# Designed miniproteins, single chains, continued (2), part 47

Each design is a single chain, and the fold is of that chain. pLDDT is the mean over its residues in the fold that is shown.

## One batch from the design tools (miniprotein)

Design m5612
Fold by ESMFold2-Fast:
Structure m5612 (fold): chain A 95 residues (1-95)
Amino acid sequence: MTEGQKALLELDAELSFAIMAATLGDIETAKRSLERAKELVKELEEKGYLSKEEAEEILEHLDKALEALDAGDIEAALEHLTKASELVTKALDKQ
């Protein structure tokens, strides 16, 4: 497994944990995992494991998930988290 694959799997794990927390109504845990995921996305872009375009698209979905959690819209938050996870999986398949 490459360093890029390991880093993308770490991001995928954070997104999976955020999805679980949001599903259970643990908004504070979901938000903390989202903040860590955003930091990881930026680091992955800096290291070249995500393109600028891939990183921007993932960050947009994470920001929309945070907005939805702040509004109490768990369904919208889960949709955006799922889209972010899908994009990370697609990036993993290219490594």
Scores: mean pLDDT 86

Design m5613
Fold by ESMFold2-Fast:
Structure m5613 (fold): chain A 69 residues (1-69)
Amino acid sequence: AEAGERAVRLAKAAYEKTVALGAPEEQIKEAKKELEKAEEAAAKGDAKGAFAAAVKAAEIAAQAESAAG
């Protein structure tokens, strides 16, 4: 479903942003884990789970951005 694809895209963008900001390795690892959760949920047709994981990835990226500025 498109909703699942959008969630995965959001999670991937958040992961890439966390890496680009030079966040600590542990934080990058957490963002990658949430991206993987979003992909798994989307593959199962769980759009709600995929979006929840994407939101978590975005929160990690926001924390990295806040720490940088």
Scores: mean pLDDT 82

Design m5614
Fold by ESMFold2-Fast:
Structure m5614 (fold): chain A 67 residues (1-67)
Amino acid sequence: MVDDLRKKADERLATLPAHQAKSIRTVFDPILDRIEKEEAEGKPLSYMQQLMVAVMNGEPVPAPPLR
């Protein structure tokens, strides 16, 4: 899953100007790293991580958790 998300991110960033790609990577890479770590630990994804996965996969965004 995370490997596919990283590949999709790389493909999308390759179509953007370098300065925009760098700005997006500054936000995206920490989120992807955390998703990879939590997936490896068998932990459920946080809402932000679920949102990023849905966006990267072209799925509808998940509903926010009620607190």
Scores: mean pLDDT 69

Design m5615
Fold by ESMFold2-Fast:
Structure m5615 (fold): chain A 94 residues (1-94)
Amino acid sequence: MVRPSYRVLEYPPEVANEELVRDLEDIDAYWEAMGKGKGVLAMLLEEFLEVYGAHLTPAQRALVRQLVQQMVKKYDLTPEDVARLNALLQRYLD
């Protein structure tokens, strides 16, 4: 099974949002391909944030939070899963 491979890239601000959305869509697609296993989404998000979190602008951090909240609503995640995702966002983006 092939995990998403993240590369530390310096993007122009205009292109960075498109690439960031694409990376998060790849996480969503991989999680769906793995049968939407409990805790797997948090693991994939943590891997993404370990690679990119330090390189995100304040606007991109807000976009990541928005996209994660969209996934929470789309998949009706449990309160425990929501708390885990929020803890990751706080650790890497705050």
Scores: mean pLDDT 68

Design m5616
Fold by ESMFold2-Fast:
Structure m5616 (fold): chain A 60 residues (1-60)
Amino acid sequence: GRHTGGAAAGAARDGGSEEQAGTLAQLVGGASPEAARRAGRAAVEDPEASPAEVAEAGGA
């Protein structure tokens, strides 16, 4: 959901790793490990992506 994407995008903007973004997506959004990994990757690949776009890419 949007909260999962927001957590991942925020971590990436703060210079966090894909792993840190994925961890926050799991803790804040309740995402599965697979969805969290996809969201973290999307956030790192596109720093300008909105929380909604990151969540959609992660399937969360």
Scores: mean pLDDT 65

Design m5617
Fold by ESMFold2-Fast:
Structure m5617 (fold): chain A 79 residues (1-79)
Amino acid sequence: MLYTPSPGLLALLRSAGATRDTYTFAEIYELVLRYIVEQGLIDPENPEVVDLRGTPLGELLGRDRATFDEILAAIDSHL
């Protein structure tokens, strides 16, 4: 199934190297994880938690800290 992300999510995905307007959920998941890793957002004291404070992803989702499961659930509302 293909999704057209919200304008805010699409802008984030483009910053992570996205070149299209429609993606599968697996492709969106991969791009978001790539963004998190490349920006160094994983908490070194708690690797299951992502520090989103002051990031475009945090602004998009309205969260300062979240687990990967919480980020995935929040992204679903932007598809």
Scores: mean pLDDT 77

Design m5618
Fold by ESMFold2-Fast:
Structure m5618 (fold): chain A 86 residues (1-86)
Amino acid sequence: MVREYAEKAIEAAEKGDLEKAREYVLKAAEAAEASGNEEDIEIAARARGYVLKQQLLAAGYSEEEVEALFRRIAEEQGDEIAAEIA
């Protein structure tokens, strides 16, 4: 279930287990693609964005730099979810 995988991805990221977080993001994305449901696709995309934000922060990027990156993605690609994560 997309929501379950997304929740597990976020929980893993919050615990600092970025490898497990990435695994669950992939599972959420695959489940969302299989469902074809817009809400599921959005849930998976939000989880992916959150995990990416945590990975960038862990790599030494500032919150301001990460927010600027997500805003740029939103502007260039029309990605509403990237805008919400910024």
Scores: mean pLDDT 78

Design m5619
Fold by ESMFold2-Fast:
Structure m5619 (fold): chain A 87 residues (1-87)
Amino acid sequence: SEELREELVEELKKLDKKTRKQFAITYANSLLKKGKITKEQADEIVKIADDPEAFVELLEKHGLSDEELEYLVEQARRIVEAQKARK
């Protein structure tokens, strides 16, 4: 849904660059391991990790379900909370 997309972009914007890139790498590797994407698609996801809006748009083009988007929002929120605890 559009609301889940907006929530994901907002949470990703709260992450520092290093943490956001690591999130994208971890996610891309997870999808690759599950056979849901190609190695080329995984590399493309990592390349645009610095742009939260472009990252989410790419995931939509890949056909992510609302359940998968909800999972990513939850994971991003956990990482945001962990990042806040380090400050």
Scores: mean pLDDT 77

Design m5620
Fold by ESMFold2-Fast:
Structure m5620 (fold): chain A 70 residues (1-70)
Amino acid sequence: MIQDSRDAIKELAEKVKKEGKKYEVDPALVDAAREALITVHGVSEEDAELAAEPIAHQAQIGREAARALA
């Protein structure tokens, strides 16, 4: 499970690196995602940096959806 998560995050980081895509996301969510990727999933700082933006973007969408349902 933890290893599978790390491999998936590495694949996401490689994809982001190839695409060069930028995301407009709350910087606090990007920071939180990066910290979680490093501390919980044991991902390298470089991979965490690349994967944090798309993960934070998905988290932001989820937060907005949850707020709309409240």
Scores: mean pLDDT 71

Design m5621
Fold by ESMFold2-Fast:
Structure m5621 (fold): chain A 81 residues (1-81)
Amino acid sequence: MAEEYLRKAHEALRAGNYKEAYIYYAQALLEIAKSLGDKDLVKRVQKVIDKLRKAETDEEAKKIFKEELVPLDAELSKLLR
């Protein structure tokens, strides 16, 4: 359920665990994409999750979040309106 991942993302963010927060946020988007049946969006979000997991620093994770995940979130948000 996307809501559980979003809750975990907020908890990680408050704890200063930015990489973990971005991964949970991406997992929430993945669950939403799956519920919509959008196979392209599911694949694109999964690739971002894989990149975030491989990030060695919070700075690298933040760059992936800003450059790849934020545009996907904006695209997904348009589908939910």
Scores: mean pLDDT 82

Design m5622
Fold by ESMFold2-Fast:
Structure m5622 (fold): chain A 100 residues (1-100)
Amino acid sequence: ELSKEEVIEAAIGTLVGLTALLLKMGLSDEEVRRRMEVAIEVIAETLKKEYGLSEEEIEEFKKRVREAVEEVLKNPPDLPPLSPEAREALLEELARVEKL
């Protein structure tokens, strides 16, 4: 049901949301960049393997996500800080994703 373009847009939106959440957890810009590079590679492999994206489409995806991450770091959203429970749940999920 989703086109390749719709899947790419959804993946970018997810990674932008993750960037905002990591900032709300109190991570530094450098820590956010480091974690996002891991997430970008994991999602890129999923897009290549599951959705058949070409090498050119993957490179454009990575470029767009990196630009979007830098925009979030430059203009952080005015979201309330995460509760300790939500922060722990998110860290557990991130640790699980990093093992893929």
Scores: mean pLDDT 77

Design m5623
Fold by ESMFold2-Fast:
Parts: C-alpha cells; structure tokens; sequence
Structure m5623 (fold): chain A 56 residues (1-56)
C-alpha cells in the first residue's frame, strides 16, 4: 500500500539509505496522490517533519 511505501521510506532514512528513502517516497507520493487525492506538498511536508523528529 501507499502507507507501507511511506513507512519504508522513513525506515530507509533511519538506516541512512537516503537514495532508497527518496525512491520509496516518490512511489508513496504517486500512490497517495492517485488513490487518496493528497497533494505533493502535503506529503513532502509530512516526510520532512517526520525525518526532523528522527534527529530530535
């Protein structure tokens, strides 16, 4: 699911695999836009907020 792709992107980021994280994030964005009608900007903002909390 799109939610699984998004969580996998965050997990890749925690493991410092930034290339895989970005790839999975792009897949999650495509799925969430297509299936849920979410905006690109809202999804990327959520990702940025969550990665900041990983370092907090």
Amino acid sequence: SADELFEQALEAYKNKDYDTSTKLLNQAIKERVATKGESFSDITKEYQEKIQKIHA
Scores: mean pLDDT 83

Design m5624
Fold by ESMFold2-Fast:
Structure m5624 (fold): chain A 97 residues (1-97)
Amino acid sequence: KILSHSEFLSLPKEEQLKVLREELEEIVSKYSEEQKEDIKKAFRELGLSDEEIEEMLKKYGEANVMVMLSISQETGIPLKDITEEQIDDYILETWLS
C-alpha cells in the first residue's frame, strides 16, 4: 500500500517514483489474461516481436512497460526511444493530475 500524502510528499523524487511504481505493479498484477494479451497485441501493432516484449518486461517490469506503451500511443515516440526521464515524468504527472 502507498504511504499517507504527508509521508509521500516528504520523500525524495526517486523514492516517490519507487512508491508509485510499486502501486502501478500491484494494479497491473490484477489484470486478467485477456487484458494482458490485449496489451501484447498493442505492442505487436507497434512492430515489436514477442521476444522484444518479453525482454522489456524483464528489464523494466510490467508497470513501466505499460507506461512506455501509453507514452508511445500518446506521443508517437517509438518504444525504443522512450527515456527513463519520460517514464518518470509520466508516472509523476499521472499521480499529480
Scores: mean pLDDT 72

Design m5625
Fold by ESMFold2-Fast:
Structure m5625 (fold): chain A 98 residues (1-98)
Amino acid sequence: SVEEARRIAEETRRLLAEVRALLEKHADLLPPRTLSVYLAEVTVIESEVAFAERLIKDYEEGKASEKTYENAVESLRTALRQARALLADLRALVAAAE
């Protein structure tokens, strides 16, 4: 459902916000290159979520096909998996640095 897709997008943004918060908290403990890489990854996933949400909105407005909607939902599920993996990797990296 469209409501489920919106919940996936919201959860993905919540996880990305947590990644950003961890990067800010540990900025002085992490190598500058590592910070840049994680920030770039967050930005890419944020862009994917925004694009998928635009396609879902177009579908609700009758401007996109059901196939476009299905592809957008699949993209959101991929973004959620990527955000979860990124957060888990960052938490492990921070734990190893402490």
Scores: mean pLDDT 88

Design m5626
Fold by ESMFold2-Fast:
Formats: C-alpha cells, sequence, structure tokens
Structure m5626 (fold): chain A 83 residues (1-83)
C-alpha cells in the first residue's frame, strides 16, 4: 500500500539521519506525516532535534510541509523542556 511504502521510506530516511546527520530525520517526519503516522513523525523529529537542533530550527523557518513544521515545532519544544 502507499502507506506502507511511505513508512518504509521514512524508516530508511531516519536510519540515514543517524549515520550522516542533517535533514534525514525531517525527511522521515515528512514521510510519516504523509502516511498519517503522527507518532512516528514526532519520534523522528524529536530524535532529529537531539542530533541536529539547527536542522530542526531551519525546517521550522522554511520547511515545505506545514503539518511537518508543526510536528517539528512540538518536537523541539519537547526536547528543550526535557533538557
Amino acid sequence: SEKEKLIKAGELARERGREVGGRGHLVAAELYVEAGDLEKAREAAEEGARLDRRAVEEYIEGGPSPETVEVAREALAAVEAAA
């Protein structure tokens, strides 16, 4: 299904984000949002914020997906509150 393909693509993007850093976790969050899996999207964005806070801040300022921007904003706030 399309949802299964999006989840698999998101898992790959998240794994790449762990290896090389940068926007991989935010690409994963976008794919999870498209799949309707907001829990996975938030988890990916929170992991991304812990690994590369600046990439998440830059995504909030200019990311193409309004839904993913909101997920990224919530994730950054949650990570900051836990620090």
Scores: mean pLDDT 83

Design m5627
Fold by ESMFold2-Fast:
Structure m5627 (fold): chain A 88 residues (1-88)
Amino acid sequence: MEAELEELRAEAEELLRRIRAVAATLPDTRNDAEAEAALRALAARLDERLVRVVVDGREIEVPELLARYAELLEKLREAERRREEAER
């Protein structure tokens, strides 16, 4: 359980870093929530299949990145909740 939670956290942190790096290419983002909202707004206005950004030499598809991050955040939140309950 602990190892599973740590793996989920590491993956969430990696995805968050990618989201922040993509958001840094957008004007006037101040925090992770604003960055995520800006990326969602951008993706909604463009053909989502064609929205790609190169960050640190990697090609990132914005809609897939956001969807994966949302799913991972929910799994991490659930795992943290179960971890706390099992520890008691």
Scores: mean pLDDT 58

Design m5628
Fold by ESMFold2-Fast:
Structure m5628 (fold): chain A 77 residues (1-77)
Amino acid sequence: MSLEERAKELEEQSRRYRELARVAAQDPLMPPQNVASLEEISRLYGQAAEAYRKGDLKTAEELEKRAEELRAQLNAG
């Protein structure tokens, strides 16, 4: 897979998590920490996509790993 294809995939993930955060924020029963985590996941995927486009593979991989760790934390709690 090319770096551009990977960046595009991560931008799609960023948009998806931003939408999930928006919907979650409108639910008065949703814990605020869950909304914050969804927003952070979206941000990290967006930054990882930009890093891949810049050829900064180390930064991109670190940002992806942080997003995956937050996803795992949400799924566990």
Scores: mean pLDDT 84

Design m5629
Fold by ESMFold2-Fast:
Structure m5629 (fold): chain A 77 residues (1-77)
Amino acid sequence: SKKEVEEKTKEIIKGIEELIALVNDPSASDEEILQKIQEIDAKIQEARETLSDEELAELFEKIKPYLEKLRAALAAR
């Protein structure tokens, strides 16, 4: 449903933003970063299992700019 796509998209974006904050924090442990990556992967996997192909495409388009920010943050760490 549209509401389910919006809720899952919001949760994944929040997770990615929290992960970017951890990656940019020099005091954050590798364990905390790995745990956050695993949480985001689990949310994406749940979305793959519950959403249609069209809904997944919408979700991935919305999270793409956040994934690019995450990639840049990881490269700079």
Scores: mean pLDDT 85

Design m5630
Fold by ESMFold2-Fast:
Structure m5630 (fold): chain A 84 residues (1-84)
Amino acid sequence: SMEERRRWLEEEMEKLKATYGQTELVEEARERALAYLDEGRPIEAARILQETKVALQLIAGELDESAHPSLIEGAKRFLAEVYG
């Protein structure tokens, strides 16, 4: 259900915030992802979560070599929007 997707998304965002401490970035990502869910767009919401994970890994210097190039590009764009 949409309610289950919302709960899952919020739990994943809280885990990222607890792990990386980037509160402003995670809260901005949470708002964007929830907006997509409210529009009935769960695929786009999930992509925001994945791009946020990659963005946090980039900040931490912990980029997983398995990260998809398109997610890395999206993460860099998101970082520029929040901090640039």
Scores: mean pLDDT 83

Design m5631
Fold by ESMFold2-Fast:
Structure m5631 (fold): chain A 79 residues (1-79)
Amino acid sequence: MVPITLTFGDGTVKTFDTLQEALDAFRDYLLNVQGLSELEAEIQIGLALIIYGVALVAGKSEDEALQETADYLNKLASK
């Protein structure tokens, strides 16, 4: 997979080789930094996966789908 780059609210930039690693890092951020419940964090991760799947079904490239997923996660981190 193409590396996924996430920017967290403190300006920290992290790069991940897999979507799963990026989602795991973001789940940790939502739970421990944002203070979301496990259910709320899983809902946000589920929405990110839906964005990825919908982009692929719409005929977008894997790189475009990953970028849309990263943009969604970065938007969550900036709130």
Scores: mean pLDDT 74

Design m5632
Fold by ESMFold2-Fast:
Structure m5632 (fold): chain A 70 residues (1-70)
Amino acid sequence: SEENKKKIEEKKKELEDYFLSILPELSPEQQKEASDLLIEWVNEALENNYSKEEIDKKKKELLKKFDEIK
């Protein structure tokens, strides 16, 4: 739905902003890992038509993974 796409775009922006904030602390290998996870998150959310609750849950899981990479 249009609302779900808007929610995905908003959460994608939040995830991208966080990724950029940690980027200077990451090795090239860690940067690739984090980038791949972000791409997978966007593709999965769009393909599976996640609910707003599922989008929020998946965003929190990805943010935790980003913190684990650091």
Scores: mean pLDDT 79

Design m5633
Fold by ESMFold2-Fast:
Structure m5633 (fold): chain A 71 residues (1-71)
Amino acid sequence: DLEIVRKIIEIVVEEISKTMDPESQKKAYENVESISDEELEDAKKVLEERIEENKDNPYLTKLEEIYNKVK
């Protein structure tokens, strides 16, 4: 479900955006909205690979929990 992948990306962007200036935040959210279904499929594969690669990394624990909850 690509809507789930989009939701995960929104959550990640929200967390990262707390360290960004307002203009960069706006651009990041606009980029999320413009992502095509094909790009979401690619993002899903990258997320799955990154979760596996970094499963012992505490920075990704919350991302893995969100992914498992919504998939």
Scores: mean pLDDT 62

Design m5634
Fold by ESMFold2-Fast:
Structure m5634 (fold): chain A 75 residues (1-75)
Amino acid sequence: SLEEIARKYLGSAFDKADSGTQNLLLTTIEKGAINTSKAKSFAKLLGVEPKVIYELDTEVNVPRGLEDIKAAIER
């Protein structure tokens, strides 16, 4: 499930977040709506680095080619 993928990347940080933050993150990922601003906002709320949010987004919404994957992780 999407929650299991989120736990794979965020670990206990996901489970410690309030239900509103969990739902907002999952719906944003599912819609493919992660950008630099949202990744930084979620990273701050969850106490993780922005790259972790990009890795989660990449796992759920497979980008075009390896170049796009690398670019997403480094943002």
Scores: mean pLDDT 76

Design m5635
Fold by ESMFold2-Fast:
Structure m5635 (fold): chain A 79 residues (1-79)
Amino acid sequence: KVSRDELEAEVLVAMTLIGLSVAKIAVENGMSKEEAIAEIERLKARVVENAEKLLSGEVLERTKAEIEAAVEAAKKEIE
């Protein structure tokens, strides 16, 4: 069974992916790449801050790594 921390981690990652998808759609609809990247960086900062408040240990480390990987992939797709 998944622990509460693992579920919270999955929710944080899912929210990050949704936010990144919204940013990509915004670029397709006329938002500048610079504005989209700035919004993605703000999203990353807030999600990481929440992860550090809610999670600890290996779950926190894995969650931060997943968030960072998703953010960097999205930035490369927009750039």
Scores: mean pLDDT 82

Design m5636
Fold by ESMFold2-Fast:
Structure m5636 (fold): chain A 65 residues (1-65)
Amino acid sequence: KKVEEEAIKTLQRIAKKYGIDALEELLSITDPEEMKAKIRELTKDENISDEVLDTIVERLLKLRG
């Protein structure tokens, strides 16, 4: 799915730009809205859609368990 592909690419860009520690920080956030806000902050210059951000949050929550 196009949104899923963009979400994965966005996570890869975050990892490349800020390192694995940034992904670990995101995974430590318990509240989905706080996680979404942090991702938006990290990608503020990329104008990423809410649909892609929501997909990233869902993927990270599933990865956490």
Scores: mean pLDDT 79

Design m5637
Fold by ESMFold2-Fast:
Structure m5637 (fold): chain A 87 residues (1-87)
Amino acid sequence: QQQLKQTVQQLEDEMTALDKKANEEIKRIEEESEKLREQAKGSKDYDKLKEQVNRLDEYKAKISKEREEKLKRLTEQIAKVLQQLSD
């Protein structure tokens, strides 16, 4: 019983760490995209900067999708462990 509760805590900690890492990565991508968009407003290299922003948006979407898939799996594992804790 105590071991199963510790397993749930470990999985919850893993979810928190995964969310934190994904959010930090997404934030970095968003900050880089904003810098590129601001540069584009006054730049002769509009097309190049716009392409870089599009690539960053695609990468951000990929990270978001992978995070959602991993969180879903961890949530399912937690649900199974919690079910084993019920009489």
Scores: mean pLDDT 80

Design m5638
Fold by ESMFold2-Fast:
Structure m5638 (fold): chain A 71 residues (1-71)
Amino acid sequence: SAADEAYAAALAEVDALAARLRAGEISEQEFLTRVRAILEEAAAKGVPEERIAEVERHALGQYLAWREAQA
């Protein structure tokens, strides 16, 4: 379905952003802003709230791992 495709795309976009964050190619603020946009786009494409929460948790996990590596 279009929602399943949007969910898969959102996860892939988060992974790509996290790789760029780890490489120092984007700022922390840019990462957080782009993640919010990814979640909004996925919701607009009909991804259910439970799956939006899964994408958000996935992004948060990547972000927290990056923050720990900076300490």
Scores: mean pLDDT 89

Design m5639
Fold by ESMFold2-Fast:
Structure m5639 (fold): chain A 80 residues (1-80)
Amino acid sequence: DKHQENVRALEARLARSKKLLDQAVSAGFPSSIIQQMQNDVTDLEQDLNNSKVNPDYASSLMSSFNNDLQIGQEIVEKLK
């Protein structure tokens, strides 16, 4: 089921973001960075809740994340 796969992928992404936030707090990152990471986690939780009831939303969000990764890889390649 494509929708269940998308939801699981989003849940995994949220879990990773929460773990990174906990690690950043423990490492003493600046409060401005911690606040941004907290906002990103909150936004992801809302996106996940919307995705659970809307398959089209889940699909669009996953496509957006895949595009962001592609752009990020292209930037890294150009800086090489």
Scores: mean pLDDT 79

Design m5640
Fold by ESMFold2-Fast:
Structure m5640 (fold): chain A 66 residues (1-66)
Amino acid sequence: GPELRVGDRVVVEGRASDGGTVTFEGEVVQLEGDYVGIRGVDLKTGKEAGIAGSRAAVEAMVRAVL
């Protein structure tokens, strides 16, 4: 996946438990060792969204750096 840095604007796409996709646009707000936190807005619902996890897992879900 793309290298992530704090302040990057990203599009994140994952798989939902119902078999659909979830897509949100957000900003990398935390990057500490192997931990990444992204906050933004769910493009489907317009509500606040976010993801946090290991760098490898989060980077695998990043489709674009804006």
Scores: mean pLDDT 73

Design m5641
Fold by ESMFold2-Fast:
Structure m5641 (fold): chain A 88 residues (1-88)
Amino acid sequence: MIEEGKKIAEEGKKLMLETSQELGESGVGSAELAQKLLDGYKKAIEGLKTIANNGSEEEKKKAEKEIEEIKKLTAPALTLGKQLIAQS
């Protein structure tokens, strides 16, 4: 379970990074790219929650810290995205 959580979290983080790079390089936002960013975010948080629920005390604290850091870093983009896209 924890290994699956790690894999899902890394896949989510990678998707977020790749989508952010695509958005920056294209100079054009699209609904598809916004959806990919949201999907990556959800996947990263899901994986980290799986680690927090099934890992050791150290892994749990590390996962919880990463969840808070990701939420803090993505909050402005997610807020703006939700304003522009009424239902994500």
Scores: mean pLDDT 73

Design m5642
Fold by ESMFold2-Fast:
Structure m5642 (fold): chain A 100 residues (1-100)
Amino acid sequence: SAEEVVEKGIKELEELAKEIKKLIEEKIKDPEEKEKYIKFVDGALEKAKEELEEMLKNNASKEEVEKEVRRHIEAFRAAKKAIEAGKSLEEVAEVYHEKI
């Protein structure tokens, strides 16, 4: 069902966000920059959840929610790779928004 796809998708996005925040803790040494990166990840997750929940309220099809979940997962994975590569928050945001 569309509801099950969204539930599983949100769980996968939450796990990806957790992995990304762990990576930020390991790679970003400046406390102020670390906070900005974490705030970006938390904001992106909140926005993804809001959009997926809104799709369910608007009776989106299973295919439509599967596509949207994939888009968000790809955006999170792109952001993770950029952080692993030592990119600035601006560059991380650019790569993320290119997938969204």
Scores: mean pLDDT 89

Design m5643
Fold by ESMFold2-Fast:
Structure m5643 (fold): chain A 95 residues (1-95)
Amino acid sequence: SSRDLLQQFIALGQQALASTDVAEARALLDEMVRLAGQFFAANPQADPRLRNLILEVLFYLQQYIDAAGAGDEKAAERYRELAALYLERVRRLLE
């Protein structure tokens, strides 16, 4: 179901943010992109607010992973906090 896709998306996002391995976090992000694509294909009339929150999670998580891979600790911390914030906002819309 659409709810199950979003619950999987949230679980993978939490795993990516908890990962200490850049390659693992990137693989989790790739799976999240696939799940988001499936959700939007199944729900073309999805709330634009939810769509934008999902895209913000993917954007900031990618920035976090790239910064962490480059050794930019300050940028990684900032983008990790933003990714976590938007992921929590997606989670709350499912309550």
Scores: mean pLDDT 90

Design m5644
Fold by ESMFold2-Fast:
Structure m5644 (fold): chain A 100 residues (1-100)
Amino acid sequence: VDALKQQILAITQEMAKFLIEAAPNLKPYADEVVAAAEAMTRDLVAGSKALGDAFDRLITAAEGMALADEAGREKYLAAKEKAEAARDQVAALAAAALAS
């Protein structure tokens, strides 16, 4: 379980680094995902829900920025795809940890 929690944290941290470098406007949302992943290492059940909610806020923010910024659209769509891929990986690992 601890190894799965650390994998989730590592995935969220790497995703956040990519997003902050590519689209700095997403930093507050990426930081919330990392904070939620850190909280999940302390409380897996409550933290898993909060982590999912934080990912949804990040994805919604990236989508909104892609719609608002024609010149930056590709970078925000790439950020959205990266966040969605990380969310899916994290959801699978969290399900495995909860089953343990």
Scores: mean pLDDT 84

Design m5645
Fold by ESMFold2-Fast:
Structure m5645 (fold): chain A 96 residues (1-96)
Amino acid sequence: SRELEAARRALEALREAIRAAIRGDLETAREHLERAREHLEEVEDERLRELLEEALEAVERAIEAIEEGKIIEAIGHVLRALGLLLDAERLLEELE
């Protein structure tokens, strides 16, 4: 349960990072990414960890694309991250 709590906190931090990035608040988005990384270190389930790590990478790429003014590319990365977070949430429900 402590492991599942860490995964839930990582997922929540990644959602907050996406929201901040969409609003153009890249500093806040990076702060949420750092919190997500900290929580992710406590996730022992391999499938959850993999989904959340891929989501984190997608959010990071979205932030980079926004900084470069590549808005269409940024949208693609955000959509990928949201899909991975949905898969992680569904897996969390199965593990509870």
Scores: mean pLDDT 87

Design m5646
Fold by ESMFold2-Fast:
Structure m5646 (fold): chain A 93 residues (1-93)
Amino acid sequence: DAVERALRLARENFERAGLELDEELLEEIARAIQERLGMRPVAALQVAFQILFEGEKEGLEREEILRRFEEEIERIKPEYEEARARGETEGVP
């Protein structure tokens, strides 16, 4: 299962960095990305992981990480929706 594999990789990356993974927050952000952008589960988890990992690395609290997430989603949403409409989502970073 690609989703379970992505979750295991997230746990391993957090452990290597000496950070605690909030799995509930990771799944909440990933679900919101899926619902708001229509991303596939694995892609949404990878984006959620990056946001959460960078926030935890900076020592941010849950509320601040969620603010960063909201700002990032609003920033990328129009561009991602336009790329989807053109069929250009394959290979988009």
Scores: mean pLDDT 76

